# Ledger of designs, part 89: designed miniproteins, single chains, continued (4)

Each design is a single chain, and the fold is of that chain. pLDDT is the mean over its residues in the fold that is shown.

## One batch from the design tools (miniprotein)

Design m15084
Fold by ESMFold2-Fast:
Structure m15084 (fold): chain A 87 residues (1-87)
Amino acid sequence: MEDFEEYVKRARELLPDASDTEIEYAAMAIGMARDLGAGEREEEVARKAVEITRELSKSISNGGRMGALIGSRITQAVLEAAGIDLS
């Protein structure tokens, strides 16, 4: 719990104009990057998470499946940034 609050704070510092939902996804991306030993890429993955969230939220108004799709796309972006090839 405390670690996620730190990621949310970091995401807000990097992305002050992002919505609360965008910040939650950015915080998730930061946490994943740190867990993979790629904490130096946290700014890149946070920005990508917000872009993914904005793009998908504009395209379809279906809340349940959209959250899962956003999470999947963010996970792929974090793994790519960490240099993990899922080939």
Scores: mean pLDDT 75

Design m15085
Fold by ESMFold2-Fast:
Structure m15085 (fold): chain A 71 residues (1-71)
Amino acid sequence: MEDELYRRIKRLVEEQMAKGLPKEEALKIAYDELKRELDRWAKIHGLSPEEVARIHELLDKAYERVKKELE
């Protein structure tokens, strides 16, 4: 999951930057979009609050990895 989230954040950031957005704004948009998607997915699959927190931790790790690579 972390590697999948990393690839998805990176792709979304690249798409936003291709539209002319700066790196920091592209990163924020990608993070917010994926977080909304994951929250929706978690609700559909009936995940517990603990499982949702774990997914959010993986998303945060993926976000930090992409952010460091773009610096």
Scores: mean pLDDT 82

Design m15086
Fold by ESMFold2-Fast:
Structure m15086 (fold): chain A 96 residues (1-96)
Amino acid sequence: SLLQQLQQAVKALGDATSPEEAIAELRRVVDVARRALAEASPDELPQLLDLLSQGIREGSRVGGRLQSVMTEEQKREFARLMLELVDIMLEVAERL
């Protein structure tokens, strides 16, 4: 399911050890989250919201851990993707 794919993507984001991995996995989280939101039934929205919240927490931890080794371009891309996740989470919250 898309929720299982999102859970796996969030875990992979948390496990990222390089800026390139972190950006790639965060991009995957955003992509799967958008698809999950488009296809979610009303009863799946609370779980989707929880997974998005976990994704934001993991992204914040990874971003903080890797910030000293990120280029300015990587920092901007990572920040852009984090803002996309927040936007998706707000859309889910509005549908509850």
Scores: mean pLDDT 90

Design m15087
Fold by ESMFold2-Fast:
Structure m15087 (fold): chain A 78 residues (1-78)
Amino acid sequence: STYEQILDVLERIRAILTDSSLSSEEKKAQVDKLISEYYALKKQFLLEAGYSEEDAETLAQVEQAILELEAVRAIQEA
């Protein structure tokens, strides 16, 4: 399901951010790609849930921005 794909992407982001073998640059590159996948999946999930195209895009963009901020914080704290 789209929901299970979203959870998988979030777990992969967590795994990358907590991987002590990866540099900050490698973490950023891999997480940026996964955040893009998260945006697409979240938008699809919201459309499937009955949200309008505009609302789905807006909500997915807000969650993408929050994830980007959280990822930057996690990389800087490492």
Scores: mean pLDDT 87

Design m15088
Fold by ESMFold2-Fast:
Structure m15088 (fold): chain A 73 residues (1-73)
Amino acid sequence: SEYEKLLKEREENTKKGQEAIEKYKDDPVAKEIEKTLLWSESQSLKKISEAGKDLPESEEYKKKAEELEKKVA
């Protein structure tokens, strides 16, 4: 239930994020928006990984979150 809710929230946030990137793609602020969205996705994936701890996919979500954090740093 909570795991499914977090997955749905990630899908909605990803869609809104892509709309923001497209809207501001030619604006100097585009790079900052992308960086903010990558950071937000890393945090979302960490929460999903924790909620789905016993699922096979949990380690993949955790690894992806760590990779995104490295890209933002």
Scores: mean pLDDT 80

Design m15089
Fold by ESMFold2-Fast:
Structure m15089 (fold): chain A 57 residues (1-57)
Amino acid sequence: SAEETQQSIAALQARKEENRAKLADSAALSPQEITRLQRELELMDQVLADLAAFEAG
């Protein structure tokens, strides 16, 4: 449903903001954790782009 899609988008945006906040304090993170968080952001951006394309099509 549209409501479930909106909830999923909100959850992804919240997770993205959390990962960005963690990356801002990168001195507290290992190189492996930095790479993982960056990859998660890339994947979340792709999912959001795919959802936006689906809504537009």
Scores: mean pLDDT 81

Design m15090
Fold by ESMFold2-Fast:
Structure m15090 (fold): chain A 77 residues (1-77)
Amino acid sequence: SKELEEGKKNHEESIRRSQELKDEGTQRLTEEAAKASPEESVKLLQQRDLATKRGDEYIAAGEKAKEQGIELLSKEL
């Protein structure tokens, strides 16, 4: 049904957005670290690694929400 397809696309768009934000944040912090002092570079790379881990967790949560949402809609439609 259209409702199932729209729900799936909404979840996929959310996951794509999370991936884009992760990629953009990772690249920004990497570029900033390359221009920073050695002391600041270490802090920026640590921040990058933490942001990457958080991004991965959000993407995983989005994938799980998509699976659960599709299952729920399939039962109702």
Scores: mean pLDDT 81

Design m15091
Fold by ESMFold2-Fast:
Structure m15091 (fold): chain A 90 residues (1-90)
Amino acid sequence: MKESPEELELSARIALIEMRIAVLEQAIKTTELSEEDREEILRELEEARRHIALAREALAAGDLEAARAHIEEAERAVRRAEKILKEALS
């Protein structure tokens, strides 16, 4: 199977999001957080994972537009989770 440059870009973005999710999961296990902040971060991470699954499905189907849209939604969810964690640690 030959991947286009766009498919390689989108696959790399998915891998970076998965790495960011793993870092956030580790942080919430080792950091003292309020129940509200912890639950909000976990909801954002679940939303990010849902969009990553949909992005992978779209890539497998050759739907690069749908894959990009889901990747962008996952990136937004991870950014929201990172912001909550940063504000909780400030």
Scores: mean pLDDT 88

Design m15092
Fold by ESMFold2-Fast:
Structure m15092 (fold): chain A 80 residues (1-80)
Amino acid sequence: SAVEKEVERLKAELERLIAELEAAIAAGDLARAQAILQEMDEVVKKLGELIKKHNLDPSKLYPLLKRAQEVGRRLAELLQ
């Protein structure tokens, strides 16, 4: 379905953004890391809205969402 294709697209985008955020953190580019985090938060929000709207099982997304939360937390600690 169109919904399933959009979920898979957003999953792929989130995986890319997590990798880019990890790379920006490793490089010490905190300005780029903050910009990527904002994009990542929007993708997570869109995934959550699709899950809620279509009553989808989120279980397959939990590992990816956990990785997004962990890398965001690491950036937050570096900005303190």
Scores: mean pLDDT 87

Design m15093
Fold by ESMFold2-Fast:
Structure m15093 (fold): chain A 64 residues (1-64)
Amino acid sequence: SLLEAAEGALAGAREALAAGSGALAGVSKHDNQRVLEMGPDEEARELAEEGIRLATEALERSGL
């Protein structure tokens, strides 16, 4: 169902966001070169966060 699909997407996006956050937290300050290249990871995290927001809204709209 659409609700099941949206819930699955929300869970997946949430896990992706958590994984991205954990990877950033694991980055050492001594790896400043990787920190400078964290832009793609930050964009991936932002997209996952947007996905969570949209999926949550879709679920609420379905219940409304």
Scores: mean pLDDT 56

Design m15094
Fold by ESMFold2-Fast:
Structure m15094 (fold): chain A 68 residues (1-68)
Amino acid sequence: SLSPEQLVQQMIESLRTHARGSSPEELDDLREAADAVVAWMERQGLPQELLDRFRQELERILEEHEAR
């Protein structure tokens, strides 16, 4: 079984993979999907530090791909 930290890291890597192949419209969809993932993680009782890490990495990933 994945630890909470490993789960968050896996979700971040999934975001990076999806963002690499995404159009601008698909990046908007990815943001909405990521918000749903955060809500799910909150319901699972993941630590706030891990939720904050996921949101911070999401913003970095989206900014990196929008700037290209």
Scores: mean pLDDT 79

Design m15095
Fold by ESMFold2-Fast:
Structure m15095 (fold): chain A 86 residues (1-86)
Amino acid sequence: MDAADREALLLVAEATLELMKAYLAKRLGDWEELEESVRRLEELVEEMRALLPKIKNPQIRAEVEAEVRGLERAIEELRRELEEKR
C-alpha cells in the first residue's frame, strides 16, 4: 500500500472515532466536549483534503472524497446545534 493511501485511510479511521465522540458528547449534553470534537473533525477534514491529490489508488481516493463530504455535512449540522445551545 502506498504511504499516502495508508495515511488517508488512517485519517478516515481517526475521523470516524472523533465523530462517535462528538455524538456521545451531544447525547450527554457535554457541549464543551462537543465543541472540541467538532474542532478536531475540522482539522481532520483539512488533513484529508490535503492528502487527496497525493492518493494514488483511485478507489481509496473516491472513498476519502465521500468521507470528506459526509464529515463536512456532519460538522455543519453539529455547528448549527452548538449555535442553538448558546
Scores: mean pLDDT 86

Design m15096
Fold by ESMFold2-Fast:
Structure m15096 (fold): chain A 86 residues (1-86)
Amino acid sequence: DFFSEAIRSIEKFKELTEKLIAYFKEKGHEKSAEIMKEAGEKAIKYIEENKLEEAGEVVTLAFVEIADILKLGIDEFNKILKEILS
């Protein structure tokens, strides 16, 4: 999944988060971009503190909120994540 792939390095996590923010901005999903930015910053802080479970929770909650705003089911949202991360 997104978090499992990103956990290999903080640098990769930052890269993937930036790609998601850029995607949401390009599509006009400004609120989703804001949520992803804030969640990414919080998750990075947790990763730096070696609190990987808390980092994962922050990202998961952000994804749930974004999917709800975009009116997407989790499967459709995961499809978008795969498209962005490929």
Scores: mean pLDDT 78

Design m15097
Fold by ESMFold2-Fast:
Structure m15097 (fold): chain A 77 residues (1-77)
Amino acid sequence: KEEHKKLAIEYAKEGIEYAKNGDYMSAAQYFSLAYRHALKAGELKAAQYFSLASLYAQQGDLDSAIEYAKKGLEILE
């Protein structure tokens, strides 16, 4: 529903800010939250991108994490 889409957007944006600050663990957690809410919103493609963003953040790949999070946001916005 509409609320889950808004939460997915906000969590993804917060994850990007943590990633930019080098906090990879917080970034991964927020991208995981964005993934869950995108799934509940029925936004399967955005959810897939947020899942990839979380995975790359866990691996310390900052640039890839931000890239995939932005791709998810482009679908939702």
Scores: mean pLDDT 86

Design m15098
Fold by ESMFold2-Fast:
Structure m15098 (fold): chain A 62 residues (1-62)
Amino acid sequence: SPEEERKRRLRLTMEKAGWSPEEIEKFMNTKDLEERLALLIELARKLGNFVPDLETVLKMEG
C-alpha cells in the first residue's frame, strides 16, 4: 500500500542516517508535529542537511 511504501522509505532513510531502531520507532509512533519536526531536524543534522523550518531549527539548536 502507499502507506507501507512511505513507511518503508522513511525507515530506510533513517537507517542510512545512522538512527537506532529505537529512535526510528519513536519517530514513526510520534503524532505530535512539534516532536516530529524535532526528530526530523536530528535526522537532517546527521545527514548534514539543513531543514528549511528555521524557527524549529533554531529552537532545537539552542
Scores: mean pLDDT 64

Design m15099
Fold by ESMFold2-Fast:
Structure m15099 (fold): chain A 100 residues (1-100)
Amino acid sequence: IPEITEKSIEAFKEALAEAIKELNLRGKLDVNALRDESIKNLLLKIYENFEDLEIPVSLEDVERAIAGDKEAAYKVIRELLLRSPFEPLAGRILSSSLSS
């Protein structure tokens, strides 16, 4: 299991905030209200379920996102958010991680 660090959580929070702004999801999710454990849980679920996630990113992108690469984190979260209305697993991962 890749090590999820404070750098991983910070990069992913920044990426998530940017993706929410770009996809016009403001008012549906407040990134500043999210706990670090929620972001860590989200990253772990993306990694653990990657084989079943039909998002157009590579496992290498997910591993780089976990390593704290903001550009890779942005790719991963943007595609997960875009797929979540149409893909049940993506929707479940987001709701179960971000509703805590």
Scores: mean pLDDT 75

Design m15100
Fold by ESMFold2-Fast:
Order: sequence, then C-alpha cells, then structure tokens
Structure m15100 (fold): chain A 86 residues (1-86)
Amino acid sequence: SSEELVAQFRASLDAAVASAPADQRALVERLAALLKGYLDAVLNGDEEGAKKNLAKIKELLREMGASDEAIETFEKLLEEAAAKIK
C-alpha cells in the first residue's frame, strides 16, 4: 500500500542518518529532514510546501558541491517519484 511504502521510505531516511559517517552526519540529517518535509507536503497536497522544501534541497545540494546538471536530474527524479504517490 502507499502508506506502507511511505513508512518504509521514512524508515530508510532514519537508517541513512544512523549509518552516516560522523563527518557527513549533519549534512545527511539536513537532507533527510528536507526530503521528509517534501514527502509530507506532497502527500497533503501542499504544493507551496513541496516547492519550498525542494528549493532548500537544491540549495543544500549546491552547498555540498553538486553540479547544476546533477541537481536538475535529482529534481526530475524526485518529481517523477512524487507523481506516482499522489
């Protein structure tokens, strides 16, 4: 079910934070929190909240040294995933 998939996704983000190397943990925690916020906004039909979380994700990825092309690809994949769970 969609609820089960959403619960598994949230659990996977929590596991990723717990398993992150100490020197990357703060960045992984920030990214996981923003991804959870994006997911919650999508599930609640909050288009403004989804856009705000996506903008913050893109900014964090730039701060982490991701290229514009990598950020654009990630945004597209995230939007495609969101469309499947709406």
Scores: mean pLDDT 80

Design m15101
Fold by ESMFold2-Fast:
Structure m15101 (fold): chain A 74 residues (1-74)
Amino acid sequence: SELEAVKRRMEAFTGKELDMPALLRRVQAMIRELEQLIRMYENSDSPLIQAHVEEARKRLEEARALLAEAERLG
């Protein structure tokens, strides 16, 4: 089912085999961690730090999409 597919994708994203409520909490925690990282470093003049911020933004977009899909199906 679509819900099982989303659960599998969340397990792959988090690196954890957990029940759905625990996966949702973990993805939400990762979103907060990524938002904090971006906020702390987004104004850095370092190209290396900016590359890490860009990667964090991509990962944040993926995490938000997974959370939205899981919430739509639950």
Scores: mean pLDDT 86

Design m15102
Fold by ESMFold2-Fast:
Structure m15102 (fold): chain A 78 residues (1-78)
Amino acid sequence: MDREAVEAAISELDAFAKEVAKELEKAGKTEEAKEVQEYADKAIAEARELLERGDYAGAARVVTQAALDISRRYRETL
């Protein structure tokens, strides 16, 4: 996996988390919206640190796992 693919995956996770948070806010679930955004922000920060170290595989795993965890936790709202 190359840097460009990892950067794209990070951008996709950020967009996904923002959309999930927006849908949660529309449903009146403001606390859950904050939780998903904080979780995504933390995962993105970790992935960026791994990317800076050249650990593209590690960064990709963090992003993928975060997207799956958000999807599983909030699937009922999506």
Scores: mean pLDDT 82

Design m15103
Fold by ESMFold2-Fast:
Structure m15103 (fold): chain A 78 residues (1-78)
Amino acid sequence: MKDLQKELEELRNEVEALRKSGVKSEEFHHLIETTEAQLRGAEQKLKEGDLVSAKELLEEAYNLFEVSRAIAKEELAK
């Protein structure tokens, strides 16, 4: 439980930092919004004690975040 809360908070902080990076891509913003929605879902499931669903949503959010990071890296390298 504590590890999931820590991982969720760390990923949320990374997503917020990435959102503020100045990337203008519509695809990037859509992925960030979807990642934030998955993180909110994971937080809600964790609060409800549904650790399995919380973990699944967090893993999906992490996958979306990695795609968002790749797009941001490409855009910011221009």
Scores: mean pLDDT 81

Design m15104
Fold by ESMFold2-Fast:
Structure m15104 (fold): chain A 67 residues (1-67)
Amino acid sequence: MELTPEQAKGADAAGVLASIRTGAKSAAEVVELARAGDPRAREAVRQGARQAGVSPEEVIEALEASA
């Protein structure tokens, strides 16, 4: 599934913020865990999305669609 430019930007921003909050080695690692359905990674991505000013549900839906 293709992400829209807005969804991709939101996912990137959410991943960066989630990696900072969780102490993960990289934003990409947190995003991949969230895509795989890890509940802690998904919550971190939701919190990152809220801080980045994007819809948490849209970011999670985009990650699920690209899984």
Scores: mean pLDDT 65

Design m15105
Fold by ESMFold2-Fast:
Structure m15105 (fold): chain A 65 residues (1-65)
Amino acid sequence: MEEREQLLQALAAAIETGVLIEGIEIEDGKLIVRLRAKTPEQRARAERAKKLLEEAGIEAEIIED
């Protein structure tokens, strides 16, 4: 998947779920989207966003601290 396409899908997931994106990393040509989850509400949004991203072939990581 092209980097631009992955970034657009990450933005779409963030808009849809209201999750906070902590950061985006590139590892071995792949995008890894880091999602912030400090509260139970943020964790639920992060889990939903992660599912959407993974369905689109994008790796996502939830940061709980």
Scores: mean pLDDT 76

Design m15106
Fold by ESMFold2-Fast:
Structure m15106 (fold): chain A 76 residues (1-76)
Amino acid sequence: MVKIDLSKLSEEEILTIAEMALQDVEKNPEEYSEEEFEELIKALEEMKKKSSPAVQKKLDEYIEKIKKIQEERKKK
């Protein structure tokens, strides 16, 4: 995985990365450990700190979707 300086990302890049992460989690939820889910959520929360209110709202939606997938995975 390429290490990205989150502070240098534009809002459009942040949204693209978050959307790609959500799509990957939705496609392959079993490929993610509990630790990897937590790391991903933390990364999105850090991106949210650098974003406008509109982008923060979209990031919150992506984070909630990832958390739901994590919870559903725990039931199996």
Scores: mean pLDDT 75

Design m15107
Fold by ESMFold2-Fast:
Structure m15107 (fold): chain A 57 residues (1-57)
Amino acid sequence: SAAEEAERRGRELALEAGADEETAEKNGQGSGKMAESGMPVEAAARMAGWQGREAAE
């Protein structure tokens, strides 16, 4: 589904940005919910990437 794709993509982008696994998973879930609400998958996934990068140590 679009939500599942956004969740996976968002988590992957957050990890690539330097977020830890826990932060990436949480942000990925947020991306999935945004996609389910009608946000395009790419936009929802990118949102997680930005949040993950900010939270990265």
Scores: mean pLDDT 74

Design m15108
Fold by ESMFold2-Fast:
Structure m15108 (fold): chain A 94 residues (1-94)
Amino acid sequence: MKAMVRVTITVRADASEAERAALWAKLAEAAEAAGATIVAGESTATADTVVYTLWVLAPDRAAAEAAAARMVEAAKASPIVLDASAEVSDYVPL
């Protein structure tokens, strides 16, 4: 059964476009290394931060947990990231 990962990343509002692009590339690489695909993303801005929420589709729960761990690790390694977390859930199409 497919699983979904919700990754929440808090980034400094003053981060450059190049720094953001580098972060996005690392997150995509981390997801693909685990066999998962980023399917959607949104952002919410405050005065000092931007919070990105990414939805990642994985073929099973083990791949989802691996993607969650790798993406959080990649995010935390970035100097522009203030916080990163992930939640894994089962993906059940209606």
Scores: mean pLDDT 83

Design m15109
Fold by ESMFold2-Fast:
Structure m15109 (fold): chain A 85 residues (1-85)
Amino acid sequence: SMEERLREVEEEARRRAREAGFSEASQELAGEAARLIAEYEAQGLSPEEADRRAAEELRPRFLELLAEKRGIPLEEVERELRARE
C-alpha cells in the first residue's frame, strides 16, 4: 500500500539521521521530509521538484529547529538568513 511505502521511507530516513548522530527533532524532520518527497513523487513530480517543494513546505520547521539549537529567537534566524541572500 502507499501508506506502508510512506512509512518505510519515513523510518529509513529517521534511522539514517539517528545513525549520523542527529537529535530526535532532526530525526523527525528528516522522516517527514522523506515522506513528503515520496508523496510528491507518487503524484508525478520529478525527484528534484519533489525535493524543492518539500524543502519549501518544511522551511518553517527547519528554522524553528535551528533557532532552538542556537538558543535564539526564530525571528533572529529568519533575519540572518534573509540578510545572506
Scores: mean pLDDT 82

Design m15110
Fold by ESMFold2-Fast:
Structure m15110 (fold): chain A 65 residues (1-65)
Amino acid sequence: SLQDQAQALADMLGQLLGREIRLDPSAPASEQVAAIIEATRELLSPSMLADLEALRDRYAAQEAA
């Protein structure tokens, strides 16, 4: 599911950045990616944040289908 993909992304980025990224499992995957962005905003480059914003928008589009 998209939520499983968002959780895997949070786990990967959390491990890479040395911090726990906690997601609301009841939230849509696009909202979970938005939470990842907020959790990592100070740690990631603007280009990496833009990539995450594009992923958020892609998940929102898939959830609307």
Scores: mean pLDDT 84

Design m15111
Fold by ESMFold2-Fast:
Structure m15111 (fold): chain A 84 residues (1-84)
Amino acid sequence: SLEALAAETYREVTAAAAELAAAGDDDTIDLMARTTAQAMETSTSPRDLAVALAAGEALLPYVRDPELRERLRRAIELARRKLA
């Protein structure tokens, strides 16, 4: 189900982001956040949007760059609107 896929994505991305943050790898976290924001901004597929939304919500607490954090926050809101 789409719900199960989103929940699994959230869990896996949270674990990956925590490991990257512990390693001090902000560059990889930022790359993941930019890619995820772009997916939410450009996709119209419910599956792709649900996956990108879950990943974006999981990444948001780990993004230190305020401009990227704001972009990701706006992309999350857009994806929620597209899925409604």
Scores: mean pLDDT 91

Design m15112
Fold by ESMFold2-Fast:
Structure m15112 (fold): chain A 61 residues (1-61)
Amino acid sequence: SDEETLASWERFLRAVGRQFGAEAVRALTEAILKKEKNEALRARLEEIADGIVAELERQAA
């Protein structure tokens, strides 16, 4: 399901963020978005990724 896909992507992006930081999350998100054709799924992935990036940047400050 879309919800399971988004939850899986969120867990993966959080793990990437912990190891490689916000720039790695951005780069990976862009790569996924280039291949994803479902506009609703794209929008929700961008929201998830933006949240993760914001959290990582807050932790770095």
Scores: mean pLDDT 83

Design m15113
Fold by ESMFold2-Fast:
Structure m15113 (fold): chain A 65 residues (1-65)
Amino acid sequence: SLPPPTPEDLAELDKRIAEFKKNYPSLTEEERRRRILELGLFAVEKNALPYATQKLVEIRKEFEK
């Protein structure tokens, strides 16, 4: 079993998600897909996938109305 995410892991994930949200409108669809994949893989490694998924879905809904 994977250990739970550390506070440092969650802080790094939050930072990366915030940077993705900031840059989102300037990215191409291919760049958005690649960054989502990279964030998802990091979240899986840190056992924080549900946390990351919720935030990424909210970003997509906000910009893809």
Scores: mean pLDDT 84

Design m15114
Fold by ESMFold2-Fast:
Structure m15114 (fold): chain A 67 residues (1-67)
Amino acid sequence: MTGEQASEVGRRYREYEEEKGRPPSAEEVYAIAREAGFTDEEAAALAAAAGDRDALNRALLRLYLES
């Protein structure tokens, strides 16, 4: 994972919230992460944090540190 991939997920999450007026679901977070170039396992970990921006940010930081 790169900082650019983390920024892309954060950006798409925000765009989704602005467009739909709600946070993305686990399935939608998974799709966003996959489009940003994350693996299936990484996307699933991010999807598990769906609905909680702080949990999502912690998951992104963890993936960055594991890289």
Scores: mean pLDDT 75

Design m15115
Fold by ESMFold2-Fast:
Structure m15115 (fold): chain A 63 residues (1-63)
Amino acid sequence: SSMDEELARKAAEALRNGDFEEALKYAKQLIDRGLSPKEAGELIAEVGGLRPDVALTLAYLAS
C-alpha cells in the first residue's frame, strides 16, 4: 500500500541520517501493520534504496 511505501521510505531516510531510533520506529510500524520482518526489510530495501542486508537487519531488530 502507499502507506507501507511511505513508512519504508521514512525508515530508510532516518537510517541514512543516522537516526536509528526513528528508523526502528518506522520499521516497527510496518510490522504492526501486518508485514513480517522479512517483508518489511525487503520493502525498505526496494523503495528506500538500502542494501538488503542492512534493511533486513533493521526490520528484524524492530520485530
Scores: mean pLDDT 88

Design m15116
Fold by ESMFold2-Fast:
Structure m15116 (fold): chain A 63 residues (1-63)
Amino acid sequence: LDAQIKALLDETIALAREYGEKQREYYEKKAAGTATKEDEDELEELGERVRQARAQLLAALAA
């Protein structure tokens, strides 16, 4: 149980960190005029993964 919660926490932190880096990179590209639709789609998909990981972590903590 504790090992599973730790794994979910580590995954959620890693995804949130990755999302922050991608968001920063995306806005840098947007400011430079080099942002693509693929960059937007990747950021949106990663944001959804962060939300799902967070939901799973909260559910595990509530169990």
Scores: mean pLDDT 82

Design m15117
Fold by ESMFold2-Fast:
Structure m15117 (fold): chain A 102 residues (1-102)
Amino acid sequence: ALPTATVVATKEVDGAVTEIRSVEGVNPVNGRRVIAATATNEQNPEVQATVAAVLSAAGEVVGEREELYIPASASEAEKEATRLALEEIRKLVEEKVEEAKK
């Protein structure tokens, strides 16, 4: 099944708004679980951060990814809002991974 992304939080710095979306899904073929969160700036969607983890059917972490993209066009407020969102999505994914292992 394709995971559906859900808005879970927003971060704002000096009018720069970053939206945080969470997604979780299980691949029915191999039983792998994907837990991901993405932060995207609303005015400049090129400013984005993603944290993702992949768990085996046994609950073992088999893959992790963290990406931050900040183009030269990004304002300092957009950069700061996205950095704060990156810290939040790291914690969110870590918490969901620990819940999935139980």
Scores: mean pLDDT 77

Design m15118
Fold by ESMFold2-Fast:
Structure m15118 (fold): chain A 59 residues (1-59)
Amino acid sequence: MRPVTDAEVRAAQALLENGKSREEVKRFLTEVMGLSEERAQEAVDRAEALLKAGKRVPP
């Protein structure tokens, strides 16, 4: 029930910046970081929105 963390969103953003697809990023978050599919989807969605806005996750 806890929301996605800034660290999880940063990981998704870095992978998207390196040309990974949304599905590849979601797979990494679930397989490597142990996120649920719902949390991985939220992290990818937030990272993609930030990239489109030219922003990074704040420290």
Scores: mean pLDDT 76

Design m15119
Fold by ESMFold2-Fast:
Structure m15119 (fold): chain A 100 residues (1-100)
Amino acid sequence: TEAGERAAEAGREAALAATRGASKENVAKASGAGVGAAGAAFMAQRAADAGDGRLAEENGRGAVDSAEAAAERAGTEEAKEASRRAAEGAREAAEAGREA
Protein backbone atom coordinates (compact mmCIF):
# COMPACT_ATOMS: atom_id res chain seq x y z
CA THR A 1 0.00 0.00 0.00
CA GLU A 2 0.98 3.64 -0.31
CA ALA A 3 1.10 3.84 3.49
CA GLY A 4 3.50 0.91 3.59
CA GLU A 5 5.73 2.63 1.04
CA ARG A 6 5.74 5.79 3.17
CA ALA A 7 6.67 3.76 6.26
CA ALA A 8 9.62 2.13 4.47
CA GLU A 9 10.88 5.44 3.07
CA ALA A 10 10.46 7.24 6.39
CA GLY A 11 12.34 4.44 8.12
CA ARG A 12 15.27 4.89 5.74
CA GLU A 13 15.21 8.64 6.32
CA ALA A 14 15.30 8.08 10.09
CA ALA A 15 18.33 5.79 9.69
CA LEU A 16 20.18 8.39 7.61
CA ALA A 17 19.29 11.28 9.92
CA ALA A 18 20.39 9.33 13.01
CA THR A 19 23.73 8.49 11.41
CA ARG A 20 24.39 12.11 10.40
CA GLY A 21 23.53 13.53 13.82
CA ALA A 22 25.40 11.09 16.02
CA SER A 23 28.85 11.61 17.49
CA LYS A 24 31.61 9.27 16.29
CA GLU A 25 31.07 6.96 19.28
CA ASN A 26 27.31 6.82 18.68
CA VAL A 27 27.36 6.51 14.87
CA ALA A 28 27.40 2.70 14.89
CA LYS A 29 24.66 2.51 17.54
CA ALA A 30 22.47 5.09 15.83
CA SER A 31 23.05 3.49 12.44
CA GLY A 32 22.13 0.07 13.81
CA ALA A 33 18.88 1.30 15.31
CA GLY A 34 18.08 3.22 12.12
CA VAL A 35 18.65 0.13 9.98
CA GLY A 36 16.31 -1.75 12.32
CA ALA A 37 13.67 0.93 11.85
CA ALA A 38 13.96 0.73 8.06
CA GLY A 39 13.75 -3.06 8.10
CA ALA A 40 10.73 -3.15 10.39
CA ALA A 41 8.97 -0.50 8.28
CA PHE A 42 9.65 -2.57 5.15
CA MET A 43 8.20 -5.67 6.81
CA ALA A 44 5.14 -3.70 7.92
CA GLN A 45 4.63 -2.69 4.27
CA ARG A 46 4.89 -6.29 3.04
CA ALA A 47 2.50 -7.52 5.72
CA ALA A 48 0.00 -4.76 4.90
CA ASP A 49 0.18 -5.59 1.18
CA ALA A 50 -0.46 -9.25 2.04
CA GLY A 51 -3.48 -8.31 4.18
CA ASP A 52 -1.84 -9.54 7.39
CA GLY A 53 -3.01 -6.82 9.74
CA ARG A 54 -1.53 -8.35 12.88
CA LEU A 55 1.93 -8.75 11.38
CA ALA A 56 1.73 -5.25 9.87
CA GLU A 57 0.83 -3.77 13.28
CA GLU A 58 3.60 -5.71 15.05
CA ASN A 59 6.27 -4.67 12.56
CA GLY A 60 4.90 -1.12 12.53
CA ARG A 61 5.36 -0.86 16.29
CA GLY A 62 8.88 -2.26 15.93
CA ALA A 63 9.67 0.40 13.33
CA VAL A 64 8.42 3.14 15.68
CA ASP A 65 10.50 1.84 18.59
CA SER A 66 13.66 1.50 16.47
CA ALA A 67 13.19 4.97 14.94
CA GLU A 68 12.79 6.53 18.40
CA ALA A 69 15.95 4.76 19.59
CA ALA A 70 17.82 6.04 16.54
CA ALA A 71 16.63 9.62 17.18
CA GLU A 72 17.62 9.41 20.86
CA ARG A 73 21.16 8.27 19.98
CA ALA A 74 21.55 10.97 17.32
CA GLY A 75 20.14 13.73 19.51
CA THR A 76 19.32 15.99 16.56
CA GLU A 77 16.06 17.65 15.54
CA GLU A 78 16.45 16.23 12.03
CA ALA A 79 16.61 12.68 13.38
CA LYS A 80 13.60 13.31 15.64
CA GLU A 81 11.56 14.62 12.70
CA ALA A 82 12.54 11.62 10.56
CA SER A 83 11.62 9.32 13.46
CA ARG A 84 8.19 10.94 13.74
CA ARG A 85 7.59 10.45 9.99
CA ALA A 86 8.64 6.79 10.26
CA ALA A 87 6.25 6.24 13.18
CA GLU A 88 3.41 7.90 11.26
CA GLY A 89 3.97 5.81 8.14
CA ALA A 90 4.31 2.61 10.14
CA ARG A 91 0.98 3.24 11.89
CA GLU A 92 -0.71 3.89 8.54
CA ALA A 93 0.72 0.65 7.16
CA ALA A 94 -0.56 -1.28 10.19
CA GLU A 95 -4.04 0.21 9.77
CA ALA A 96 -4.08 -0.59 6.04
CA GLY A 97 -3.17 -4.19 6.83
CA ARG A 98 -5.99 -4.50 9.36
CA GLU A 99 -8.51 -3.19 6.82
CA ALA A 100 -7.30 -5.49 4.05
Scores: mean pLDDT 65

Design m15120
Fold by ESMFold2-Fast:
Structure m15120 (fold): chain A 83 residues (1-83)
Amino acid sequence: SELLLEAQEAVAELEEAAEKLAKLTSPEEAKKIREELEKLKEELAKALAAAMKDPSKKKEAEEMIERVREKAREYREKAEALE
């Protein structure tokens, strides 16, 4: 369950960064951030479920975790620019 723990950590980082950015932006941008957040969480959940069923899908789940971390970094950088 290392993959599950990594995914949970990545989601927590994304949610924290998204919340911080949403607080600093317009209502329209905040809505877009929430939509992107939900989309990424859904895609990650699907990739993780596939990897748990089939070990050959582990690489795809790892790539989704990295994508979630990339988006968290993007939101964090945008929040820093607005502070």
Scores: mean pLDDT 86

